# Designed miniproteins, single chains, continued (5): the designs that were tried, part 27

Each design is a single chain, and the fold is of that chain. pLDDT is the mean over its residues in the fold that is shown.

## One batch from the design tools (miniprotein)

Design m16965
Fold by ESMFold2-Fast:
Structure m16965 (fold): chain A 77 residues (1-77)
Amino acid sequence: GKLLEGRRLALEAIRLALQGKFEEARELIERTRELGDEEAAELAEEGLRKVQEGNITGAIGLLLRVIGDLIDLELAE
């Protein structure tokens, strides 16, 4: 599923950003956008921005939101 794949890419992008791997995170954000999951791409971009600003708590909050989306998508249908 496209939505499930987009959220998984967004999760990995935020995880990479939290590790300081900003270039790899940006590459996954672009892949998420190319997939057409703009909402997931925006969540990942916001997560990257928060890490770069030193707002680690905010970035973790977005990570948890993406995890919640993944759980909801797994339970849908």
Scores: mean pLDDT 82

Design m16966
Fold by ESMFold2-Fast:
Structure m16966 (fold): chain A 64 residues (1-64)
Amino acid sequence: VEKKLEELKEELKELEELLEELRREEEERRKAGDLKSATVLYSAAGIVEAAISFLKQKIEELEK
């Protein structure tokens, strides 16, 4: 249980870091006038947010 919890927390950290990178890159592309790339990055960030929500829920279930 504790081993799985640690693995899920590591995955969550990696996804949160990826989300931050995607959001930063999206802002940079938008400021540069590259709206096509900004839109793609925005969509990718949405998918990562959904994955983060799923992992947070799994971690909460294991920490009960």
Scores: mean pLDDT 81

Design m16967
Fold by ESMFold2-Fast:
Structure m16967 (fold): chain A 66 residues (1-66)
Amino acid sequence: SRQETLKRIVDAINAGKEDEAVRLLREAAEQGLLTPEDLTLIMMAASIAGLPKVVEEAARLDRELA
């Protein structure tokens, strides 16, 4: 589900697992599970956690959804 997928991404971000978070984010985007609001939350969480690859990927996906 979208909620489970979002939780997995946020958990990976909070754990500092940058490459895992990027992989999960890409998989979720391929499945069409994420809204622009979800991508904004992911960008904020990744920025706070200091994970630049996650911020860059979420911002790229957000532009594609606009």
Scores: mean pLDDT 85

Design m16968
Fold by ESMFold2-Fast:
Structure m16968 (fold): chain A 93 residues (1-93)
Amino acid sequence: MEARRRAIREMAERLGVSEETVRELIEAMLNGDDVRAHELAAPWSAEDVRTFLELSERFVPEALRYEAEKEGVDLAALEAEAAAARAALAAAR
């Protein structure tokens, strides 16, 4: 979890947004909530969205494993939901 906290801070700094916004967006992606993820990213440029997606690929696998273990759900299902949310964000911007 310390690594996730550092990752959120780094992403917030690079994207010029709050840590809260980054945390909410990661949570929306982990839950497959593409509508919420799109709403949070709506003010962002296509470049900002791409930057977030690139940075997320570095950190999201660790976060997905943690959430899968915590919730007792299938990791592959969470990975598929996260991939769908990422694709939706990329297509929207």
Scores: mean pLDDT 68

Design m16969
Fold by ESMFold2-Fast:
Structure m16969 (fold): chain A 73 residues (1-73)
Amino acid sequence: MRSEEEERRRRELERRLVTLESAKGILKAAISFLEKLIKENIDVEKQKEEIKELEEQIREIEEEIRRLEEELR
């Protein structure tokens, strides 16, 4: 039998996982928008730098998701 504390912690981790997956989706959508601006030849170098920063943020989120999934096992 799990303690009420362990059950609350697990639900908290599950909520964080959903939030991180949503954040990752938003960042991917932002990258798609910036890629569209690059195709339209709008501030190409600036958009490329922004995409690089967003891709790094996605990697950090993916690492956090992996850690949370391991804790939920």
Scores: mean pLDDT 82

Design m16970
Fold by ESMFold2-Fast:
Structure m16970 (fold): chain A 80 residues (1-80)
Amino acid sequence: MLEERKQDAEDFLASLEEKMEKARPVYEEKDPGRGVELLERTAKLQEEVAKMIIEGGGALTEEQLKEIAAREAELQAEAA
């Protein structure tokens, strides 16, 4: 059970990295200044998620996942 939750957290971070990689060309091409800002905000979110995982003993709570999803939605809206 503990190993399964650690794997879920790791898979979630990998998912964020994949989304960031796919969004990178759009951020860079649409507006260089805004693109850099969005990339920095995405990187900061990844750092905050990693910190939450460390503080949570290798797992994210449902409330933390919901908050992260809301922040992702905000970043996607600003990228549009």
Scores: mean pLDDT 66

Design m16971
Fold by ESMFold2-Fast:
Structure m16971 (fold): chain A 91 residues (1-91)
Amino acid sequence: SAAEILADEFALVVEEVLKKRGITDLSPALQKRVERAKKLIEEIEKEAPEDLSFGERLARYMAKELGFSDEEIEKLKNATDLEAAVIRKLL
């Protein structure tokens, strides 16, 4: 589900913040989410144009999962607008 993808991606942000604070011992639950997020990143990087930021690639992937058309995605100007559209669809 989109919520599970967002939770797994958020786990990557949590891992990075913890590493920067010197905390390297992650819970098994957090480690599992990080591993799923890394696999998703690998798949997105294989299928998305390299000229897009990771945030834009992830937002486009999420939009497609939520049923946005390619035309709707291309009409959005940047990752922030696309992310806002994805969030609105989830609500």
Scores: mean pLDDT 67

Design m16972
Fold by ESMFold2-Fast:
Structure m16972 (fold): chain A 74 residues (1-74)
Amino acid sequence: SEGDELLARVDKIIARAAELLSSKDIPRQTRLRIVEQLKSARDAAIKAKQNGDVEAVREALARAEAILKELEAL
């Protein structure tokens, strides 16, 4: 389903963010904030998919992409 494909994209972003978090020298407070934001986005995507709300899954994906872009810029 489209929701499954979008959630898979969120999971790929989470995996990439985990790699960057392990390789970058990031302040503890920034690291904790990014981890919590990614967890929140993933939880929102899972809940939206369970509810059949594909638009909400897209919004969660967009949030995850924005967080990854911020992390890449650090």
Scores: mean pLDDT 89

Design m16973
Fold by ESMFold2-Fast:
Structure m16973 (fold): chain A 65 residues (1-65)
Amino acid sequence: GPAAEKAAEAARRAAEAGDAAGAASSQHMLWKNGGSKEYAKKATQAAAQGDAEKAAEYAVLSWRG
């Protein structure tokens, strides 16, 4: 939905801003903590609660490194 798309776009922009280490770390955390579905869900929940920064962080955890 729109909240998930916004979170994914924010995560992409964070990675493009040169946060390669953060993106790689998020990739590792995703693998270690049970996959992209959980983090995509958390990103959507954070966005719904008006926390765009946390939504972006969770989206990075569920997004390609």
Scores: mean pLDDT 54

Design m16974
Fold by ESMFold2-Fast:
Structure m16974 (fold): chain A 64 residues (1-64)
Amino acid sequence: DLEKFIEAVRFALQGKLEEARKYAESIKNEEYRKAALEIIELAEKGASPEEIRLKALEYKEKLL
């Protein structure tokens, strides 16, 4: 699930939001799935790559 979270964030950073969403939806852990979907929503709203990376780091620290 952590690997799928990382892949979802990677695709979101590349602007491949459809691919990112597919990875996020395949995550079985509810907290990782919610975090990935929130990051994708930020990317869809035009958040900067820096904002996306910062948010991903916050979630990684909370979920580890």
Scores: mean pLDDT 80

Design m16975
Fold by ESMFold2-Fast:
Structure m16975 (fold): chain A 114 residues (1-114)
Amino acid sequence: AGRIVESGGGVFAEGSDVTLTATGPAGTVSDFGVGWLLERPSGRVETVIGNSSKRAEGIRPRFSGSKSGGTATLTLSGLRREDTGVYTAVSGGLGTDGKTPGLVAGEGAEVTVV
């Protein structure tokens, strides 16, 4: 029963490097893999990281993920205007039995590239 909190969003110049961080309590980020979703201004949703450090197929090498303990990190290198959107961390959590896995999502970090 965890809340994931993202940080590091804002307004950035094209070509900037940005690090987004997601933190969750025990039973979320620390115990499960973490994915990162990008919701574009068009409303299109894409997976950018599928499992902690594993990029989704077809995602550019400038997107990288890592996880250490209860903290997941998404690094965006050389930002482009196309990278504008809301980045949401998604991880596992346990249900009421403490054994059945479910999904826990953060509130999203807004990134605007100008």
Scores: mean pLDDT 72

Design m16976
Fold by ESMFold2-Fast:
Structure m16976 (fold): chain A 73 residues (1-73)
Amino acid sequence: DEVRRIVEEAVRLEEAGRLEEARRLLYEYLGLSEEEVEKLERVKENPEKASEEEKKVAERVLQKVAEVARLLA
């Protein structure tokens, strides 16, 4: 169970206070780049000011997150 293994490793990193590494591991598993994460954060903060490209990137990121959540359920 690959998803469970990644989640367990992320939890271990979080328990060690290594929150940045835990987040990075999850994003890397989802195939997300730093640029994609930054675009998602920008869209979340100011959706009205986000470009069409940024919204499309954010939508793809959210779709990947939803897919992982579905696999865990």
Scores: mean pLDDT 71

Design m16977
Fold by ESMFold2-Fast:
Structure m16977 (fold): chain A 56 residues (1-56)
Amino acid sequence: SSEEELEAVAEGARAGARAMGLSEEQVEKVYQAAMSGKTAEEAERNAVRELVRAAS
C-alpha cells in the first residue's frame, strides 16, 4: 500500500485509541505500531495488537 494509505490507517488507529481513553503515551505507541507496517493490512494488524496490549 502507499504511504498515504499507511498514514490513514495510523491516524484512524490513533483516533480510536484516544476515543477509548488511552494515555497519550499509549496513543503514540499505537500510531508508531501502525506506521511500522509495510502495508495498510499490516499497519491495521499492528495497531490492533498494540490497542489490545494497552487495554489489558
Scores: mean pLDDT 82

Design m16978
Fold by ESMFold2-Fast:
Structure m16978 (fold): chain A 77 residues (1-77)
Amino acid sequence: SEEREREEKRRRAELLIGIAEGLKLIVESVNKIALENAKKKKDEELIKEVEEENKKLKEITEKSVEELLEEAKKLLE
């Protein structure tokens, strides 16, 4: 039963790592598309606003990813 609990914890840790990596990739893609679209409009103010929003979203995402990875580490001992 202890071995079974360790396997359950490993599966949960793998799931959390997968979610963290997925979240990171989604945000990287969204930020890239948003910046490319802003640059396409040739509006310097809009480009600056999008860069600031992208930075904020990246910071929030990095925090969420760190929390998910810390939870995964706790499951692995």
Scores: mean pLDDT 85

Design m16979
Fold by ESMFold2-Fast:
Structure m16979 (fold): chain A 80 residues (1-80)
Amino acid sequence: VRLRLVVGTDPEPVVDAIYKAGGKITSVDGVPVNNPSKEEAVEALRASQTRLVEIVIPAEKVDSLAAHPGVVHLEVLGDV
């Protein structure tokens, strides 16, 4: 499933949750990224004006991620 998220001011726990769920970050602030490490993704989000990220994640993990306190907004973009 492809998602768009707005992350709160501390991106590290959210990035950790995405990666532990088997998710992949595909863009940060509308800019495509290629397989960033956890550290690279966290730094990109800290530098982001909007903290907007697009990810691909297993469908069964969507509800858990939506419930995460570091996720300000979540929308489903579609199935991949």
Scores: mean pLDDT 80

Design m16980
Fold by ESMFold2-Fast:
Structure m16980 (fold): chain A 71 residues (1-71)
Amino acid sequence: STLAEDLAEARAALPEWRASLDPESYEVYERILRLLEQGRFEEALRLHAEAVGRRRGVPREEVERRIEEFL
């Protein structure tokens, strides 16, 4: 599977995700997919990490530090 194929599969799954997720979670996932489709991978990674960090109670500053260390 290529990134392009994975993104196309994710796009096709959006109606199912909209039905199963709460509106806030859906908007975050849809935005991440849009960023990935635009080749904005760093922004997509940051948004995903921030969303996961909020759910897990990790401070934003710590999430940002870990991303910068990875890049």
Scores: mean pLDDT 74

Design m16981
Fold by ESMFold2-Fast:
Structure m16981 (fold): chain A 76 residues (1-76)
Amino acid sequence: MMSPEEKEKAKKIGLDAAKKEVDKLKPELTDEQAKQLEEQLFKAVDTAVAAGVSAEDIVKAIPTLAETLKQELLQQ
C-alpha cells in the first residue's frame, strides 16, 4: 500500500497532468464541457490514487482517458 506521502505526491502530479490535458483540449470544447472533463479527470485521479496507482502510471493514462471522455462529451 502507498504511504500517505506517496499518495499526496501522486495526487498532486496527477491533478497537475489532468489540468494540462484539459487546457490542451479547451479550444475544442465549450466552457461547460471543459469543466465536466476536468471534474471527471480529477475524480479518476482521486480514484487511481486511492487504489494505489503510481504517479507515473496515472500520468501515462491521462491523455487516453481525456480523449475518451472528450469524445463522450462531444457525442452528448
Scores: mean pLDDT 82

Design m16982
Fold by ESMFold2-Fast:
Structure m16982 (fold): chain A 71 residues (1-71)
Amino acid sequence: SMSEELLEKIVRDILKSKGFTEEEIEAYLKKSTVEELEKFISEEIRRWMERGLEVAKKVHKEGKTPEEVLK
């Protein structure tokens, strides 16, 4: 399992990448439990995996190789 500090760092980095302000991020982290932070990260991983599957489907439909899609 991840340490609380590592969970907070990962969530902070994800939220910053999405354009949230430092104030909004700190408010979220202060009010969130470790379980809620773990769930947030799991949902982000799920979205990333769904995006990867859509890329794979596009490669198959368009007759492209993975190398043509990955730049």
Scores: mean pLDDT 76

Design m16983
Fold by ESMFold2-Fast:
Structure m16983 (fold): chain A 57 residues (1-57)
Amino acid sequence: SMEKALQEAEARGQKYLPAIKAANAEMEKNADLPDEEVNLLASEAGKAEADKLLAKE
């Protein structure tokens, strides 16, 4: 059901919230850099945190 799918999406979002926060923090920290560089740094920070979360599972 759609309600179940939404609940699973929320649970997944909560699980990976630290990775999202890491990416957002990197964007905030490097806001003065060109968008291309900020996006690359944010992507790398988010991926690094997600990899740590996956390694702990």
Scores: mean pLDDT 72

Design m16984
Fold by ESMFold2-Fast:
Order: C-alpha cells, then structure tokens, then sequence
Structure m16984 (fold): chain A 92 residues (1-92)
C-alpha cells in the first residue's frame, strides 16, 4: 500500500499543476487514474487509503469543474460522482 499511496500523491500534485495551467484534458486523465487507484485500494481492503484518495479526487474534480469548457462539464461531473460513491463505500 505504500507504493499506491506514493503514486496517488504524485498524481494529485500533477493534477493540481494541470488545473493551474488550464490543461483540462491532462487533469481529466490524471483524475481518472486517481479514481482507479482509490478503487484498487478499496478492493484491497485499505478503506482509509481509498477514502483519502477519493476525497483528494473529489476536491480536484470540484476545482476542475470551475475551469472546464461546457462540452467537458458532464465528464467532470461523472468523475465527481464516482469519487463521492467511493468515499461513501469507505464509510460502510
């Protein structure tokens, strides 16, 4: 799980930089990768790590929504809902 946490932290930083740069496509790609890592952590039974990653992905998705062009808004909303769903699963 340490390797997964380190990969998640790297993806979060890269996504934050992409959002600051206005690179919506790169931010979407990185956010999808973060959600895949959260799902992997949850499947492995690490609910704390899955929750941490899902919360960071939700925060990034909300920031991305502020800069996303109209045609990408639904895709960003879909990723936000996926992050929320993962977070809820970690609390059960």
Amino acid sequence: MKELKERAEKLVKEAEEAIKRGDVEKALELLKELLELAEEALKAGDKELAKEIAERALELGMELLKIAPKEKILEVIGLILRAMGLKIETEI
Scores: mean pLDDT 84

Design m16985
Fold by ESMFold2-Fast:
Structure m16985 (fold): chain A 85 residues (1-85)
Amino acid sequence: MSVEELRRKAAQLIAAAGILVAGAELSKELGDEKAKEEELKAARELIKEADRIAEELEKLGDLEAARETREAVKKLEKKIEEIEK
């Protein structure tokens, strides 16, 4: 996979995780704990995959894209933690 393909895949995974996190917030507001847990679990899997891609980007010398991807991952992880409270 090229650096450009890795960047695109990381962005897609982060966007998808963001949608799931937004869904989990809505599920929490509606009192649907099961839907919230399922959405947060799915978001965590996507975030974990994005973090692996950040490692690949770093190994290929794209330190900026790796850093940006990790920062997006950390922001989503913090939001998930807030929803779980």
Scores: mean pLDDT 87

Design m16986
Fold by ESMFold2-Fast:
Structure m16986 (fold): chain A 61 residues (1-61)
Amino acid sequence: SEEERKKALEEIMKENGLTRQQLIDIYQRREGLSKEEAEQRLYDDALRVKEIREAVQKKRS
């Protein structure tokens, strides 16, 4: 969901000490993405990492 994507992104920002704009800039420069494409990919990547972490934790706990 959009709420989950926002929370996942906030966690990544906090862990890396980077702003949302800095992460978007990195994706644009390294992968040749547009601003909109970089933002979408960043959200998708953040959510994927969160889902994997939660799935592993649920299986173990």
Scores: mean pLDDT 75

Design m16987
Fold by ESMFold2-Fast:
Structure m16987 (fold): chain A 73 residues (1-73)
Amino acid sequence: SAIERLEAALDALVAGDLAAVRAQADALEAAGDTASAALLRRAAELAATGDPRDEGVALVAVATELAARRNRA
C-alpha cells in the first residue's frame, strides 16, 4: 500500500539511505501514485544536499503526507 511504502521511505530517509527512498518512489510511480513518488524524489534531493535544514524539510514533508494518508484510511 502507499502507506507502507511511505513508512519504508521515512525509515530509509532517517537512516540516510537515499537509494531506498528512490526505490520506494519508483514502486509508488509503478502503482500509479505519481504525486507520492514526486514527493519522495524531492525529499531525496533535499536530503542529498547535506544541509540540516533541507533534511528537516524532507523529513517533515514525508511524515506529513504519511500522517494525512493514515487519517484518511
Scores: mean pLDDT 86

Design m16988
Fold by ESMFold2-Fast:
Structure m16988 (fold): chain A 55 residues (1-55)
Amino acid sequence: SLSSREKLLLKYTKEARNAARPALRVGDKESEEEYIEKALERLNVPEELREEVIK
């Protein structure tokens, strides 16, 4: 079962991937990670959780 923290990670991952969609379509892994990082920053996600989402 997912903890509350894990459920938040899934939510942030989904929103970040929506923002990174252009890079995902091209298949540019490096750009994908950068777009995800920027999306998490925009969403004010705690820094510790940002690395877990990007991983």
Scores: mean pLDDT 71

Design m16989
Fold by ESMFold2-Fast:
Structure m16989 (fold): chain A 65 residues (1-65)
Amino acid sequence: RAEKVKEAAKKLGLSEEEIDIAVSILEDALEAGATEEQIIEAVKESLKTASPLQKKIAEAVIEGL
């Protein structure tokens, strides 16, 4: 799963630090016992106040699922 997020983030032009953020978001959610549907909903909620960079990070997380 983390590898898919990394690949998506690289394709979106994210930096190494930004890729690490995307992976951390996914890993934290999975550690908390979140389902893929719950992760998608949480990401969707975060996009309401997101910067363009945060939107790319969110897209990488969703594509990695």
Scores: mean pLDDT 76

Design m16990
Fold by ESMFold2-Fast:
Structure m16990 (fold): chain A 68 residues (1-68)
Amino acid sequence: KVEEILEKAEELKEEMKELILTDASKLKGARPGENELAQVLSLATLMALEELGADKAAVDAARAFIIG
């Protein structure tokens, strides 16, 4: 279950990275934990931010919040 969400997030990570770099306003924040789609989108965005240089500790905390 969690592994499926992580796999989908990894798949979307590159798209989220491009969106962040070109137009972050197109990213409507999904609420973590509400449903699988919201978790995947939030986690993909978080993974993209981590690869773009976001603070690792902050990313890890947010990831834990998203996947519980």
Scores: mean pLDDT 63

Design m16991
Fold by ESMFold2-Fast:
Parts: structure tokens; sequence; C-alpha cells
Structure m16991 (fold): chain A 68 residues (1-68)
């Protein structure tokens, strides 16, 4: 199924968070990941489980890199 607009917005936030992380702005990166997680939960509530799972996987990948 196509990704919802909510999921696409969340993906954009994750991409911006990754750029902030690479610049050393960890606090702002984590704030954007929290916003993206909220959008993923919203997408899941709206029935886009696949899109939500994809966003959550991207968030976890970046959080793992930050924690490493």
Amino acid sequence: MPLSETVLEALQLVNIAESLYKQGDIDRALELLEEARELAEQARADGDTAGADEILARIEELEERIAA
C-alpha cells in the first residue's frame, strides 16, 4: 500500500534528525525522533500499520547509532 502523508512527514523528520545527529546536535535529533514516533503512532491508529512499522524501524536504527 502507498505510504500515508503522516508516514511521509515522519520519514522527513527522521532524515532531519539524522542530519542533526551528524552535526553533533543530539538533543534536537532526539526531539525530532520523538515527534516522528508520535506521527508513527498516529499512522498506526489510522490503520497504516506497515507505514508505522517502517518509521519505527528507522527511528530505532538512528537511536542505535546515537547510543553506540
Scores: mean pLDDT 81

Design m16992
Fold by ESMFold2-Fast:
Structure m16992 (fold): chain A 68 residues (1-68)
Amino acid sequence: DLEKLIEEQEKKAEEYKKKAKEALKGSPRESAIKYSAYAVLGAGATADAVIAEERRRREEERRRLLEE
């Protein structure tokens, strides 16, 4: 169900938006990386099913970058 998938992505986009704002309170470099990652994830989450799956891959890559 594409509609249900989009609804879930919209909720995740809102969550990432909040996390992005929270990340700005951290260290300059780390907060910048986290903000960019969450902002991109949030934007992608509001797209269709195809971009939603692509977002999952980006999230994994960004998460690895954030951990380094």
Scores: mean pLDDT 64

Design m16993
Fold by ESMFold2-Fast:
Structure m16993 (fold): chain A 78 residues (1-78)
Amino acid sequence: SALEEEAQRYGRLGREAYEAGDYRTAGEYLVKAGELYEQLGDRVRAAVAYHEAAEAYRKAGDEESARRALERALQLLS
């Protein structure tokens, strides 16, 4: 679906930004991917995306955004 393609695109953009050292941008893209996977009902891929966003935000020094992303991931797995 178009939403699935968009989720995959944001996931790819997030990983590319992370590899480039742009950790804040990586976190933002990975949160968008997680939100799109939630809309698709794919709780597992959404949780993975939020966990990856938390790691990106942690490397960016944004502990608050990292915590929020991790909490979203954990809620999807409970």
Scores: mean pLDDT 91

Design m16994
Fold by ESMFold2-Fast:
Structure m16994 (fold): chain A 89 residues (1-89)
Amino acid sequence: MAEELREKGLELAKKGQEALLQGDYETAAKLYKEAARLFEEAARLDPENRTFLLALSLMARAAAAKLEGDFEEARRLYEEALALLREAE
């Protein structure tokens, strides 16, 4: 169940990347925000992978913030995500 949410989040993040490559920044930002929400919910349900899933959520939120022009927030979120990702694996 948590794994299903993680897979769905990854699928939405991939669709976001596809939208970004097509120059559709608004759609990309929306998809990344949805992916982040799913990763955060997966983190709530999966204590063993919580840190990794929270890192994925932060990275997706950072991508959305960058596309919306909030570069300061994006940098903060990326730094936090990278720190968590190092601890997870």
Scores: mean pLDDT 84

Design m16995
Fold by ESMFold2-Fast:
Structure m16995 (fold): chain A 60 residues (1-60)
Amino acid sequence: METFVIKAKNIEEAIGLALRVMGELPEAEVSLEGNEVVVKAPNDPEGLAWLRELQAEAEA
C-alpha cells in the first residue's frame, strides 16, 4: 500500500477531501489528522495517479 498525506486549508476542507477519497477509492484506508487527510491506498496505478492529482489540487 502507498501512503498519501493531503494537507487541506482547514478541517472542513479536510473532511470534504476524505469523503471524496472514500467515494472514489473504497478500498483505501482514510484518516484525519487535524487538517491533513492520510490515505493508505492499494498499489493501483490509476488510483495512485488520481490521489496524486487530488493532492496537487488541494495543496495549490
Scores: mean pLDDT 81

Design m16996
Fold by ESMFold2-Fast:
Structure m16996 (fold): chain A 90 residues (1-90)
Amino acid sequence: EEDLKKGIEALKNGDYETAAKYFERALEKDPENVEAHIGLAEAYVNLGELDKAREHLDKAREIAEKKGDMEAITRVALVEIRYAIALSEK
């Protein structure tokens, strides 16, 4: 999934706006892609778009828990911590 790969690369480079765009495109092709929801939530936390970040965090947790994906559950929890810190700064 090229859009997912580009989103991850943009996140690593701190290009959160580009990352969000690519993760949104990845979700157009696969709406249940937990990696894309996690990445989009992380991008939105860094952009200060906290309502959008919460939406994608909730969706990522729902998908990960339904599948029993412990790696994804852990990654969602880490972004939840960053979200809570960002929320406290508002």
Scores: mean pLDDT 86

Design m16997
Fold by ESMFold2-Fast:
Structure m16997 (fold): chain A 98 residues (1-98)
Amino acid sequence: MLTKEERREIVAALVIMGLSIADIAAKREGNTELAKLLDELRDKVAEYAQAGDTEGMIKALEEGIKKVEELKSKNPQLADDVIRILKIGLEKLREEEE
């Protein structure tokens, strides 16, 4: 039912929404560095989605996971939730290339 393009757009929208919610939580907790990273990652995902660049989005999510893991010590639960969102998005984007 969904085309490969529609699936990519939906995955991007859901990832961006999840990152936006996590960013609000990070700011509420005073984790400015995580909030900044989430803002940058959201913008990067949106840019690649607009360009139709699935490989760019995959790379951005992989790099995002690594950077969030580096910030995990201050807010481990929130970092784990973000990593889970990114991993789900990554899995769904990889399925698009079938």
Scores: mean pLDDT 80

Design m16998
Fold by ESMFold2-Fast:
Structure m16998 (fold): chain A 111 residues (1-111)
Amino acid sequence: MLEVRLVSDDEVEVLENGQVVARAKYKVEGDTAIIEKIEVDERFRGKGYGRLAIAGAMYAALQKGATKVKAEVPEDDEELIAILRDVGFREVGRVPGNPPKVVFEADLPAP
C-alpha cells in the first residue's frame, strides 16, 4: 500500500507497505516554498517515489499558503530534472557551482 504523509512542518515521507521509501524536506518563506532536499532509498529508485515526495511537498506548501515552489538541482541530476519538469516546474535560471545548479519554479493553484 502506497502512502504519502506529513511527518513534521517541513518534511514529507512516501511509504510503500509501511516502509519509508522517499522523503522531501522543504521550507516556506513568505509566499514561496523551497524544496531543500529529495531523498529516495537506493533500492527503490526509478519507481516514481521521488515524484510523489515532490507532489507531497507541493501539497503541504499549498496548505501553508504558498503560491509558488522553488527547487535548485545539480545540472547533472538528469532524473530529478526530468521529474520536476513532468510535475510542472519550469527552468527560471542557474546558480554557479560545481556542478552548476538549475533553478526550477512552479506556480501553485489558488486555494
Scores: mean pLDDT 79

Design m16999
Fold by ESMFold2-Fast:
Structure m16999 (fold): chain A 64 residues (1-64)
Amino acid sequence: MKKVLLVRGETKEKAEETAKKLKEELGADEYIALAGVTTEQALEKARQIEEETGAEVILATAPE
């Protein structure tokens, strides 16, 4: 089963940097970086991805 890392951050740049590092550490197949979204919105996106692709989604937040 495919693993997708979904990272929420204060800025897109910070979220992408964190996503790249965590993808390497966790062995995820893909990553998606989101900026300016709430935890609730991120969880909703994670559920949509799981439903559409059947992938396992790992949700993380970039350090503030």
Scores: mean pLDDT 79

Design m17000
Fold by ESMFold2-Fast:
Structure m17000 (fold): chain A 61 residues (1-61)
Amino acid sequence: AAPSLLELTVAAARTLSPAQLLEAARHLVEAGARLAAETDPARRAAIEAETRAWLEALLAA
């Protein structure tokens, strides 16, 4: 089965350099906080889409 978004982001973070890993950790925490605080379904979907796009860019780097 496909991993969860969080599992995928954690796996991606393990591939990063130490400096990139620190920045990635901050972005992950902020994205998670936004998702937890956001009650609007449309906004939640947008945050999730942005997180996925960010993840893809991270893996491409």
Scores: mean pLDDT 73

Design m17001
Fold by ESMFold2-Fast:
Structure m17001 (fold): chain A 62 residues (1-62)
Amino acid sequence: MEEALRRAEQRGLDAMHGRQLQMAEAAEETARKHEEAGDLDLAETNRWSAERFRKLAEEQQR
């Protein structure tokens, strides 16, 4: 019983973790496109957002 409940909770956490990582990847891809276009300021902003999302994902894995 406890094992099944724990697995359901872990699945929820894994889903949230995956979503945070997806958001980080999307921001990093956007940053890359801006960097390639020469918009370094926008690229830096998006890289910062990507790092923030990765940090959130890391905290949820604690």
Scores: mean pLDDT 75

